# Designed miniproteins, single chains, part 55

Each design is a single chain, and the fold is of that chain. pLDDT is the mean over its residues in the fold that is shown.

## One batch from the design tools (miniprotein)

Design m2017
Fold by ESMFold2-Fast:
Structure m2017 (fold): chain A 77 residues (1-77)
Amino acid sequence: SPAESALKEIEELEKEIMEAYKNGDIDRIKQVLERLRQLKESVERAKDVLDPETYNEVLEKIDRAIELAEKALKEAE
């Protein structure tokens, strides 16, 4: 499903944040953060199509990943 694809991409992006942070790759962290923001916008646009439980789960995971990326960016710089 679109929601399952989004969840998988979020997990992959979280791994990319960790690798970029480990390498001190600030540009890569910024790119991942922008992708997460794009995913959040896409999910928010699908609010009326997704059931509320799935919508909330995906948003919570995106928000957590964004927080991780922002923290990594702050600590890497």
Scores: mean pLDDT 83

Design m2018
Fold by ESMFold2-Fast:
Structure m2018 (fold): chain A 80 residues (1-80)
Amino acid sequence: SATEQAVAVHELEEFKELAVEILLEHGRPDLAEEVGKLLDKAIEAARAGDIARAQELLREAIELIKREDPEAYEELKKKS
């Protein structure tokens, strides 16, 4: 529904802002850029109503953070 799409977009935008901020504070601007691009694609998928694709892209972003910066991942989990 339009309401579910709007909620998904809002949650992804807030997650992106938090994740990028944490990664930049950790001195990981390259990772912040890659994660930001994945989350931008997730936001676009959610806006198009493809919630399944948005969830896949969000999972890819989280897995990337977990692999490349486990400390940033733990901070993100505590603040999300």
Scores: mean pLDDT 87

Design m2019
Fold by ESMFold2-Fast:
Formats: sequence, structure tokens, C-alpha cells
Structure m2019 (fold): chain A 82 residues (1-82)
Amino acid sequence: SMEEAKKKAIEYAEKAKKAAEKGDAEEARYYADKAARYAGKSGDKEAAEEAAKLLEEGAKKAVDPKASEYARAGGRAARAAG
């Protein structure tokens, strides 16, 4: 459902943020990609913006520059998809 997609977008964005903060670039990429995909599936601009904000926060706190890059890319994709 669209409601489930909205919930998953936020959950995956939070997981991507935590992965980026821990310096796990591969995990950050995996969850950031999922967050953006579910943001698009939700059709909800507010949920997409919330997911993007979480990903941007993860990028700012990222220890690994590659994790920061993946989180930022996911944030842009999520915002564009909403």
C-alpha cells in the first residue's frame, strides 16, 4: 500500500543515516537506495521530504566520504521522487 511505502521510506532512511554515521558505505548505499525507491512508491511529498532530510543528516554526520556521497544521492533521489 502507499501507506506502507511511506513507512518504509522513513525506516530505510533512518537505517541509511545510522549506517553512514558508523562509516558503513555499502550499508548506507543499500538503505539509501531503498529509502528513495519507497519514497517514490508512496506518492507522498511530505514523506519523501522527511526521508530526504534524514538522508541529508546522515551525509553530514558520515565518517566515510563515500557513505556521505551515497546518503546525499539518496536524499536527492527521494526528494525528486516525491
Scores: mean pLDDT 86

Design m2020
Fold by ESMFold2-Fast:
Structure m2020 (fold): chain A 64 residues (1-64)
Amino acid sequence: GAADARRAGEALAAAMGEAGAAASVGQSKIDGGSPGGGTFERAVEGAARSDEGARYALAGAEKL
């Protein structure tokens, strides 16, 4: 039903956001032997982009 679709969309969006953020943080940590400023900015940017993509996925699922 619609409630199940919404919940599935939420879980998928959260999983996608977490996976994207984790990938960004992981890569940044590897590069973090140098000055950390760029490392933190990349992690934040990656997380923000993942969150936007996740929100679009959730909105699409809600329309179904």
Scores: mean pLDDT 58

Design m2021
Fold by ESMFold2-Fast:
Structure m2021 (fold): chain A 67 residues (1-67)
Amino acid sequence: SAEEEAERYAARAVLLALEGRREEAIKTLQDAGASEEEAREAVDLVLAGRTHEGGRLAYEAALKGVS
């Protein structure tokens, strides 16, 4: 489903961000169809320690992209 696909993209992006792999995390969300601006915002929230907010935004951006 679109929800399961979006969850996989968001989870991977959050994991990459937590590992400090910012550019790979941004690229993961863009591959799901998220804009660069949305992907960057979500990843930067995770890097700032706002993991719940960043993860939610990553999921919403990915879901919009894969739908």
Scores: mean pLDDT 88

Design m2022
Fold by ESMFold2-Fast:
Structure m2022 (fold): chain A 55 residues (1-55)
Amino acid sequence: GKATKEEARKGLEKAKAQKTKSAQYSVGGHALKAAEEAGDEELAKEARELVEQAK
């Protein structure tokens, strides 16, 4: 389904709270897709940076 901006924000917060890089990558990837679905370019940029740093 289509994600909301609030779901994307919560996903990004959840990704930042993860203790391992693999979990940050997985949850961050989900948050990135949610931000893109919601059309929030700022959240998508932050989630993308988190995913790249978590590789």
Scores: mean pLDDT 78

Design m2023
Fold by ESMFold2-Fast:
Structure m2023 (fold): chain A 56 residues (1-56)
Amino acid sequence: SEKKEKIREEALKLYEQGASVDEIARKINELAKKYGLTNEEKGEIMREVMRELKAR
């Protein structure tokens, strides 16, 4: 979804800028709340982002 994609982009931008994994997790939680996402959708985004970070 558009909202999930936007959250992923913002999370990855923060990581590129030197944010910690903990800071990225907080940002995902904040944006998921803001966009009214379910816990399941938030979990999907978190898994996708963490998978991408592992590939670095």
Scores: mean pLDDT 81

Design m2024
Fold by ESMFold2-Fast:
Structure m2024 (fold): chain A 69 residues (1-69)
Amino acid sequence: KADELLLEGLRLMSEGKYEEAAKLFNEAGKLYMEQKDYKQALTAYQLALIADPNNKEAKENLKKVEEKL
């Protein structure tokens, strides 16, 4: 579930595993997008960029979700 991926990503952040956390946040965001939960998808992609500021996937997906809001 998307919320489980968010929680695991936050755990990885606390362990300093930022690139792995960003990957899980991107996966959570994609699942929220499929559910049409655009507010939660926005949060997930923002967290991915906090974890990895140069993450191209998160930047592109963030633009797509902003167009849905």
Scores: mean pLDDT 85

Design m2025
Fold by ESMFold2-Fast:
Structure m2025 (fold): chain A 91 residues (1-91)
Amino acid sequence: VDALIKALKHESVKVRYNAAIALGEIGDERAVEPLIKALKDESALVRQAAAVALGEIGDERAKGPLKDALKDESAMVRGAALAALNGKKPT
C-alpha cells in the first residue's frame, strides 16, 4: 500500500484517482490519513474517489473530514461523502 499512498500525491489526476480507488478496494487502515488529505485534492474526481474509499474502509477517523466534504462544491463529492457517513460503500 505504500506505493499507492505515494501515488495519491502524483502530479497526474488519473494516477491519484486510481490510487484512491485501489486503496479503498484494499481496505487497509494505513490509507485512512492519506485519503483524508486527498479529500482536499484540487480535482473533484480525486476528492470523490477519496470519499468513496474512506466509506469502504469505514474508519471512525474519517467521519469528521467526511462531514466537511458534505460542503464540497461538487455534488458528486457531497453524495459520496453522505453515502460514506451512512456506513454504505457508495458506487
Scores: mean pLDDT 80

Design m2026
Fold by ESMFold2-Fast:
Structure m2026 (fold): chain A 74 residues (1-74)
Amino acid sequence: MFEKAKELLVEAAKARLAGDEEKAAALGREAEPLLEQLDEKQRLEIAAAVYEAAAELTGSPVAAEMAERYRALL
């Protein structure tokens, strides 16, 4: 469950960065019921992974800082 939710949301972020908003939205909807079953720590880990992927793909300092902030909450 956790691994699948993380994978879906990371792929959604990649799709959004590629300009595929429809695919990003569909992956987000698939992940939503899985997220409801996760605790706060697991959700923070997914948020960190999503921003890490965004930082790697875009080189955005903001995305890198957000990833670091979410990691600091763990």
Scores: mean pLDDT 80

Design m2027
Fold by ESMFold2-Fast:
Structure m2027 (fold): chain A 67 residues (1-67)
Amino acid sequence: MPSASELQKALRELGAKEIPSKSQLRKIREFYERHPNPSREEIEELAKELGLSVETVLLALRIIRSS
């Protein structure tokens, strides 16, 4: 599994508009472990909880899934 620092680097390289904190990335990873096939609604709720855009959460989930 990529570290939070590696996830931040990958998001920067993909041109993400915002870079989540290490704490936020840990929460996204925990979410993916519990919800490996999350619905759009579950992703939107996570983004709202973390104060991130849905697009940023989707990018992070894509990187985590491919690792």
Scores: mean pLDDT 81

Design m2029
Fold by ESMFold2-Fast:
Structure m2029 (fold): chain A 108 residues (1-108)
Amino acid sequence: SDVDLLVEAVRDFLERIFAREGRERMTPDQLALGAAALAETLSEKEKTVLRSLTGLVVRAWRELNAPEELTVDEAVELVRELAERERDPADRAFLRALAGLIRELRAE
């Protein structure tokens, strides 16, 4: 499903960010800075995906009243919950488009 693909992509990037930063838990601000650092090592298409996924994690954190610091597993679950609860047509279209871009990236 699109949700499963988004969740897998979030996990992949979060594991890379957390490993790079040497952290078990991060604040959303620390995650955003770590994502920006990781982005410097990526292609333009991968940067677009990473920025979109990072925005999705930060949005999920704010909307779902998450703890101050997140583990990879906690951040992944927040994104799954946000995506499964999404009712806005424009936001659902964005999630489908992002899943499509991830499929294209993985098919390369």
Scores: mean pLDDT 84

Design m2030
Fold by ESMFold2-Fast:
Structure m2030 (fold): chain A 55 residues (1-55)
Amino acid sequence: MTPEEVRARLLAVAEELDAVMRAHRAGQISPEDYAARVAGLVAEMERLVAELEAL
């Protein structure tokens, strides 16, 4: 994967995290779903950062 593709995916994850935070503040998502989604997005970011470091 190119560094540009990894950066694009990191940006997409950041945008999804922001959307999830807004939904939680608006009461549109349960605390359980919020915690699960945030944990998944953090794990995805860690994986993408590791891929960037390996390049």
Scores: mean pLDDT 81

Design m2031
Fold by ESMFold2-Fast:
Structure m2031 (fold): chain A 72 residues (1-72)
Amino acid sequence: MVDPRVTPEELALARDIADTILRDSFILKEAERFVEEGLSEEEMRAYLEKQGFSENAIRAILATARELRARR
């Protein structure tokens, strides 16, 4: 059964997880678009760098695109 009681610490953790999921959803959406468009990893990187994405964001999107491609 779902525990109806949530502590302030558990609520803070849940918020951090939700923020991570929202960020990961954005990364997943961009990765899926690049895979569908058939762009190479180098082309994806160049596009993301031109759009001003951080190196950490670029690495996350590229890693996600690799995983999507590995699933066929």
Scores: mean pLDDT 71

Design m2032
Fold by ESMFold2-Fast:
Structure m2032 (fold): chain A 88 residues (1-88)
Amino acid sequence: SEAQKKAEEVIKILEELRKHFEGKHPEIVARLDQLIAAVREALASGDEEAVDFAMDTVIDTLRSLAEEHPEYREVLDEAIEKIEKIKK
């Protein structure tokens, strides 16, 4: 489905973002692991509304992380932009 494809693309973006922070910031890695798990659960549910909600949660959480960690704002904003483009 289209929702499945979007969820899989978002997971890939989050996994690349996790890789960037691996060994650098354990707290951000933990938050990203929670987001990856949430998107995977939504994908497994087969519910398109659950996938849309998970994507909104990802965007909101990444925005919060960018506000909490201004030094990583650029890389987080790039990830947000990619996810927003997938959601459209």
Scores: mean pLDDT 87

Design m2033
Fold by ESMFold2-Fast:
Structure m2033 (fold): chain A 52 residues (1-52)
Amino acid sequence: MSINDLKGKKIKEIKLVGGGPFGRTYEITFEDGSKKLLTVPDWLLPEFEKEI
């Protein structure tokens, strides 16, 4: 799933579920009840955090 795909869907919840020195893993829950895991490397975190 791209960040653009994420913007196109209604997001109910974004939860940090994992992380390390080089990135973070988020669980994204949509209003339809579907869930997706997205791993974001540290160098993309500022762009990802602007989207959420």
Scores: mean pLDDT 67

Design m2034
Fold by ESMFold2-Fast:
Structure m2034 (fold): chain A 55 residues (1-55)
Amino acid sequence: SLEKTIENLLKAAEIHVPERVEEIRKRLEQHKDDRKAINEISVELGRLIREALRA
């Protein structure tokens, strides 16, 4: 589910990009009723995590 995907991504983000987590959480809260925005944020978060893993 989208909710589980977001939770898993946030857990990974806390490990790999902790400095971005607060900003992402605020954005998710602002758009909690907007499925499209949540999907876009999840894609962005996935990219940030992949980028950190490459470093």
Scores: mean pLDDT 82

Design m2035
Fold by ESMFold2-Fast:
Structure m2035 (fold): chain A 96 residues (1-96)
Amino acid sequence: RAELLELIRQLSLVVDDIDRALALLDQIDALDPELGLLAGASLVVRAELNGDQAKAARLRAWLVERFGEAAFEAKVAEVRASGLPPVVLLMEHLER
């Protein structure tokens, strides 16, 4: 948990550095694939809301390659439907 919390903290700080964000997502996925998919989907939704289509597309490509299109689209829909801030969703996952 402490290691995952530190990775999530670092991910929140590198929002403009997509290569570093992808490297952190890979580390999170290695420890907890469910959290990795949730964190990645949350970043895609945030990028889309901010109008950063290039960042959203690159994150989407990585997530689809890693988790598959069906799992990715389902998680993005879940994040959009929740109405919760991404950090709250990630914290709820860590409490499971």
Scores: mean pLDDT 73

Design m2036
Fold by ESMFold2-Fast:
Structure m2036 (fold): chain A 55 residues (1-55)
Amino acid sequence: SIRELAEAVYERLKSLGIDFVSLEEIEELLREKGVRTLEEALRVVTEYVLERILK
């Protein structure tokens, strides 16, 4: 499910010290992008995080 993918990505981000993206924000992003796999979820959220850091 989208929620399970969001939780997996959220835990991964926390392990890397990335705490400025909420679980709800990740879940919404994954739904918006129509993500179906953990690989896609990690890529999409990584791009989102990088966009916010590199501004």
Scores: mean pLDDT 81

Design m2037
Fold by ESMFold2-Fast:
Structure m2037 (fold): chain A 70 residues (1-70)
Amino acid sequence: SAEDYYEKGKEAFEKGDLGSAMEHYSKALELDPDFAEAYEGLAEVLEKMGHPDVAAKARRRAEELRRRRA
């Protein structure tokens, strides 16, 4: 499920495996494009990879998805 890939992404990120974390978070979003937490996970990976501008876009997408349900 999307949540299973999200958990795998978190585990990879905690281990410092940014590539695996990105792959798993991307797979979670492939299964559930509205998964705001997976966009937040991607933003953290992108920030650690030195792409804060791209990370900001991912965080903004997560906020947008949350607002659609508010």
Scores: mean pLDDT 83

Design m2039
Fold by ESMFold2-Fast:
Structure m2039 (fold): chain A 78 residues (1-78)
Amino acid sequence: LEERFKKRIEEMKKAGMSDEEIQDFLDALAEALGVSREELLEMIKNPEKLTPSERARLVSLIDPSFDGLREAARILNE
C-alpha cells in the first residue's frame, strides 16, 4: 500500500503538480475516506490495522486516477 501511494505521488510530480496541488489531493483523499490527513497517512503506513472494506476503498482511491477513469468511461460510452 505505501509503495502504491509513493508511486501515485511520484506520477503526480512527473505530471508537473506542485507541492500545494499534492497537498490538495491528500486533503481530498482524506475527505473521501472521512478521516484527517494524519489519519490517512497512518492508514497507508499500517494497512494491516484496516478492515478489508476500508483497505479496498483506500486502494481504489490511490491506484486509479479519478480523472483517468472519468475520461475512459466518457470515451467508451461515445
Scores: mean pLDDT 66

Design m2040
Fold by ESMFold2-Fast:
Structure m2040 (fold): chain A 80 residues (1-80)
Amino acid sequence: MEVRVEVEVEERENYLKVTVTATIGDEEHVIERLVPRDLSEAGAENVVDGIAGELAAKGLPEEAVEEARRRVLEKLREAL
């Protein structure tokens, strides 16, 4: 099954907006999180775990969930 994951982090004055778009075949699933700009490393890991759990619940294979988790964490670390 062809799976595609895109991760975007948008910087706002008081928060970061994290958007994960997962495409499974012809279906697109969008997950959004608003996180404070002063998010700790542990807080970032918790956000990533929450997103990974939702992607798994939507039926993404483990490989795609782990790839998305890695990308979200990298993007959050770059924006913080």
Scores: mean pLDDT 80

Design m2041
Fold by ESMFold2-Fast:
Structure m2041 (fold): chain A 60 residues (1-60)
Amino acid sequence: MSLEEQAAHIEKAFVAAGADPEAVRAVRDQGLKDGLSLEELTLRMAEVARAQGVPVTGVA
């Protein structure tokens, strides 16, 4: 499975938890362009969700 497919799956999870779809998508797209790892992409998307008041538990 590609990095893009894995990142899209994580994006959908945060959006389902209540994060703003446009904000999470923007972070995903920028991170992919910057060559971030899946772990770094997940942390950046989690940071956006947390800043919006979405409870993010279990992110290392």
Scores: mean pLDDT 76

Design m2042
Fold by ESMFold2-Fast:
Structure m2042 (fold): chain A 84 residues (1-84)
Amino acid sequence: DKEKLEKKKKKEQEEIDLAKQAADEMLRIFQHSLNYFKDDMEKIKLLYQQTKITVDYLIQQYKVAQPVMDELLEQVERLVKELE
């Protein structure tokens, strides 16, 4: 059953790699939105809330993505805090 365990680990790693790509893209979109709405803190807070909801949904569906999504939330929170 070592072969079955190795196949499972490979699939989990592929899911983690996909989660990292999705997180990088979400961060890029969020940074672009911050630059566009830089003077509208209310809009920025709404975008942050929407990002948190999306991340929570993704973690609920794909638990292996939790560390990647937690890192994304930390980066997004830092960006919002710098604007306060």
Scores: mean pLDDT 79

Design m2043
Fold by ESMFold2-Fast:
Structure m2043 (fold): chain A 89 residues (1-89)
Amino acid sequence: MAMLEELKKRGKELYEQGLQAFAQGKYEEAIKLLEEAIKYFEPVKEDPEVQAMLAEAYLLLSEAYKKLGDYEKAEEYLKKAKEIAEELE
């Protein structure tokens, strides 16, 4: 079983790389990195810092998919970002 801290660290590294790729206009690379980051964040969702990064990753994915003309995927990720931002336990 992977350590929660290791999953969070790996997700954060991938998220930061995805953000860098997005900033450089490399939208396909950004999508790949951000989707991987989300997979690492999913098991550690109880961490508030992870929830914040997860919402940001979904927002960036939405924008990247829009840049590539995939409006259905963009809408899906926007909905996920909003759901996390409004999620109250």
Scores: mean pLDDT 82

Design m2044
Fold by ESMFold2-Fast:
Structure m2044 (fold): chain A 86 residues (1-86)
Amino acid sequence: MKLKITLKNLTQAEKNAYLKTAQELQEKGNKVTVTIDGDTLKITIDNLSPEQAIAYALEAIGLELEGDKVTIAFDGDTLNITITRK
């Protein structure tokens, strides 16, 4: 599976935290691509297991419950998650 995460309205501290997490995933052998465009961070992860993809979707739902705007969409073998911070 492929996961595409788009994070919007991030502070510098939040961008640094997500970049660190992406780096840790790369070190664990995941194929991770990260792009930064202003306050938007885009993370693409290739070769996720279905269990890992479900875990990310549940984490995103948790952020929506905390008041962030979350959109989750499945497109074939790609899970798209868009998170807009308060």
Scores: mean pLDDT 76

Design m2046
Fold by ESMFold2-Fast:
Structure m2046 (fold): chain A 55 residues (1-55)
Amino acid sequence: SEVRELILEEASLTVEFMLAYIKYKVTGDEEYKKKAEELQEKSEEIAEEIRELLE
């Protein structure tokens, strides 16, 4: 199912986002902040696709 694949990808991106954000909070390294923001944008894009498919 395409929906299941998208959900799994979105979940994976969420975990990556959490890890990047935690690393930013611990280290103060702006590169982790930028990575977290990019992952958040990708996650939102996939969430949009899931919403369209579940209608």
Scores: mean pLDDT 83

Design m2047
Fold by ESMFold2-Fast:
Structure m2047 (fold): chain A 66 residues (1-66)
Amino acid sequence: MEKVEELIKKGEEAAKNGDLETAARYYVEASALAHKLGDNTTAVRAHKMARDLLGDEADRLLAEAV
């Protein structure tokens, strides 16, 4: 899943640079895309990465993206 991997990598880069909001947004987008592609394991993992950064706000962002 090339696009999902790209989004996760961008999130990791943003987190490494201290931009936690941007990192969480990339993880939420990756989770939503993984769900659309049927990769529930990656979707759950990416969503958890976003929640580790923003908590409940990540759940709201994912609900809007899906």
Scores: mean pLDDT 78

Design m2048
Fold by ESMFold2-Fast:
Structure m2048 (fold): chain A 82 residues (1-82)
Amino acid sequence: LEERAEEVVERAKEYLIEKEGLSEEEAEEGAEKLRERLEYLASLSEEAAEYYLKALEAAVEGDLKKAEEYLEKAGEELKKAL
């Protein structure tokens, strides 16, 4: 999970710079928040973290519909863990 999480976070950072026009500094702040959130989710539910990663992957690929579906699944798994 850690290795793939870092790959997805780096892709999200590139997306923020290339597509949203954020500065390198702003994109890195966003990436740090994503890493923190993924670590927190994984500590509560590995499955929630997995779906959240898939949502991020879909979002940076431009598939917002699939990203939304995965985000809903992440929320469902998180509710089961709480």
Scores: mean pLDDT 78

Design m2049
Fold by ESMFold2-Fast:
Structure m2049 (fold): chain A 64 residues (1-64)
Amino acid sequence: SEYLEKGKEAYAKGDYATAIVYYNKAIEENPNYAEAWEELAKLLEEHGWLEDAKYYREKAKEIK
């Protein structure tokens, strides 16, 4: 997904707000895109938002 690629690029640059926006766009485009849920979970976990991260990880597992 173009949105997933843009999200990863933003994350690599330390632009976490933009990364979140693009990961969410990737999920909106394809809710079955497990990788987008996983990348969002990683970002949230690294920022200490553990409960939110757990939600997105569970979604990724259900989709696979």
Scores: mean pLDDT 82

Design m2050
Fold by ESMFold2-Fast:
Structure m2050 (fold): chain A 112 residues (1-112)
Amino acid sequence: MADEYIRKAKEALQKGDYNKAVEYARKAIELDPDNAEAYLLLGQAYLKMGKYDEAIEAFERAVKVDESPEAYLLLAQAYLKAGDKERAKTYVEKALEINPDFKEAKELLEKI
């Protein structure tokens, strides 16, 4: 049911319209609060805007809905941007527990 807003949020992110991406992601969450992708899109928009605390909250919600290596990697990136290297390392390691070949997670771990 949230598919149209998910699509619009993705398009807004690609265009750099981060405020619109937040609006569309929030509408997707209103229609389906268990949609992990909507929380990931919300977090990515906040991360691009430098709103790291809001990004962390959105990614923590995504992880609670669906534990994925991608969600853990994004959460780790948000913590690293917020200056929390210890939590960033913990969540990168969680991503690698699920997908040991996750190249982006291995690369992020080298920077911590």
Scores: mean pLDDT 89

Design m2051
Fold by ESMFold2-Fast:
Structure m2051 (fold): chain A 64 residues (1-64)
Amino acid sequence: MHVLSDEELIERIVKTLRHWKEKQGYSEEEVKELADRMIDQLGRQRGLSEQEKEELRKRVYELL
């Protein structure tokens, strides 16, 4: 997908992080660090505000 809604982005991030946790054996802390990096990268690419990035991070954490 070339353009994703915020909900589609959250779902994609969560699926990726669950795969790393379940199949690659990443710890909860490592998974959260990856989430932070993915959200920061997306925020830079999409021009998200600090508040919008924090909201995405919270939602991703809630779904993990």
Scores: mean pLDDT 75

Design m2052
Fold by ESMFold2-Fast:
Structure m2052 (fold): chain A 75 residues (1-75)
Amino acid sequence: MSFNQQVAQAARDAKKLVEKLAEAGILSEEKAKEIQEKLDELAKAAEAGASKEELEAKAKEVDELIKAAVDAAEA
C-alpha cells in the first residue's frame, strides 16, 4: 500500500477502536465524537493525497485529543 493508503486505513481502524472505548465507558460520547471527526479528517486528507507533513500534523492533533480525553476520564 502507499503511505497515504496506510494512513487512511490506520485512521479507520482507530475510529473502530475509539467506538469500542466509548462503549466500554473509557471515553465519553462527546470526546469519542471529537476524536472520530478528526480521524475522519485524517483519512480524507490521506485519500486526497495530502503530504506526509500534513498527515503527521493531523495525526498529532488526534493524539493530543486522545491524551486529553483519557486525562479527563481519569480525573
Scores: mean pLDDT 78

Design m2053
Fold by ESMFold2-Fast:
Structure m2053 (fold): chain A 63 residues (1-63)
Amino acid sequence: SEKLERLERLLTRHVIEHGTLLSREEALEILLEAGFSRAEAEKIVSKLPEIVSGAELMKAVEE
Protein backbone atom coordinates (compact mmCIF):
# COMPACT_ATOMS: atom_id res chain seq x y z
CA SER A 1 0.00 0.00 0.00
CA GLU A 2 3.05 2.31 0.14
CA LYS A 3 3.01 2.29 -3.69
CA LEU A 4 -0.69 3.31 -3.74
CA GLU A 5 -0.10 6.12 -1.19
CA ARG A 6 2.89 7.35 -3.24
CA LEU A 7 0.82 7.15 -6.46
CA GLU A 8 -2.00 9.19 -4.86
CA ARG A 9 0.50 11.92 -3.81
CA LEU A 10 2.10 12.00 -7.29
CA LEU A 11 -1.32 12.22 -9.00
CA THR A 12 -2.36 15.08 -6.69
CA ARG A 13 0.85 16.92 -7.63
CA HIS A 14 0.30 16.22 -11.35
CA VAL A 15 -3.27 17.64 -11.20
CA ILE A 16 -2.00 20.83 -9.51
CA GLU A 17 0.91 21.29 -11.98
CA HIS A 18 -0.51 19.91 -15.27
CA GLY A 19 -4.32 19.55 -14.90
CA THR A 20 -6.74 16.69 -14.33
CA LEU A 21 -5.84 14.50 -17.35
CA LEU A 22 -2.83 12.28 -18.14
CA SER A 23 -1.56 10.77 -21.36
CA ARG A 24 -0.57 7.07 -21.31
CA GLU A 25 3.10 8.18 -21.28
CA GLU A 26 2.51 10.48 -18.25
CA ALA A 27 0.59 7.68 -16.48
CA LEU A 28 3.46 5.23 -17.15
CA GLU A 29 6.07 7.66 -15.76
CA ILE A 30 4.01 8.39 -12.63
CA LEU A 31 3.52 4.64 -11.99
CA LEU A 32 7.29 4.08 -12.31
CA GLU A 33 7.99 7.01 -9.93
CA ALA A 34 5.47 5.52 -7.45
CA GLY A 35 7.58 2.32 -7.40
CA PHE A 36 5.72 0.01 -9.80
CA SER A 37 7.94 -2.16 -12.01
CA ARG A 38 8.10 -1.45 -15.77
CA ALA A 39 6.13 -4.67 -16.44
CA GLU A 40 3.42 -3.76 -13.88
CA ALA A 41 3.18 -0.15 -15.12
CA GLU A 42 2.95 -1.19 -18.80
CA LYS A 43 0.26 -3.80 -17.98
CA ILE A 44 -1.83 -1.18 -16.12
CA VAL A 45 -1.38 1.46 -18.85
CA SER A 46 -2.31 -1.03 -21.63
CA LYS A 47 -5.84 -1.19 -20.10
CA LEU A 48 -6.29 2.61 -20.20
CA PRO A 49 -7.46 4.97 -22.98
CA GLU A 50 -5.02 7.46 -24.62
CA ILE A 51 -6.13 10.15 -22.13
CA VAL A 52 -7.09 9.21 -18.56
CA SER A 53 -7.98 10.97 -15.29
CA GLY A 54 -6.05 10.36 -12.07
CA ALA A 55 -9.15 8.70 -10.61
CA GLU A 56 -9.35 6.27 -13.58
CA LEU A 57 -5.66 5.43 -13.17
CA MET A 58 -6.12 4.75 -9.42
CA LYS A 59 -9.13 2.51 -10.19
CA ALA A 60 -7.11 0.54 -12.79
CA VAL A 61 -4.30 -0.01 -10.24
CA GLU A 62 -6.75 -1.18 -7.50
CA GLU A 63 -8.57 -3.62 -9.85
Scores: mean pLDDT 81

Design m2054
Fold by ESMFold2-Fast:
Structure m2054 (fold): chain A 76 residues (1-76)
Amino acid sequence: SLSELPREELLEIIREALRKALEAGEISEEEAELLLRVAELVLEGRLDEALRLVAEHAGLELTPELLEAFKEAVAE
């Protein structure tokens, strides 16, 4: 499974997938940069920063309850 791969290998797979989607016109350059940054933060264990970045771009309000739910989901 993907979770069994080293962090750097997972990040390279994500970069390649995003690059292919961008080249195919399926996502914008801004969306590709956002998704890559979120992936990097998640893989670094910086879940609060990743959630904040997603919330900012999605127009969501970041609450302590949402942050805790996200951390719990990833920790499992």
Scores: mean pLDDT 68

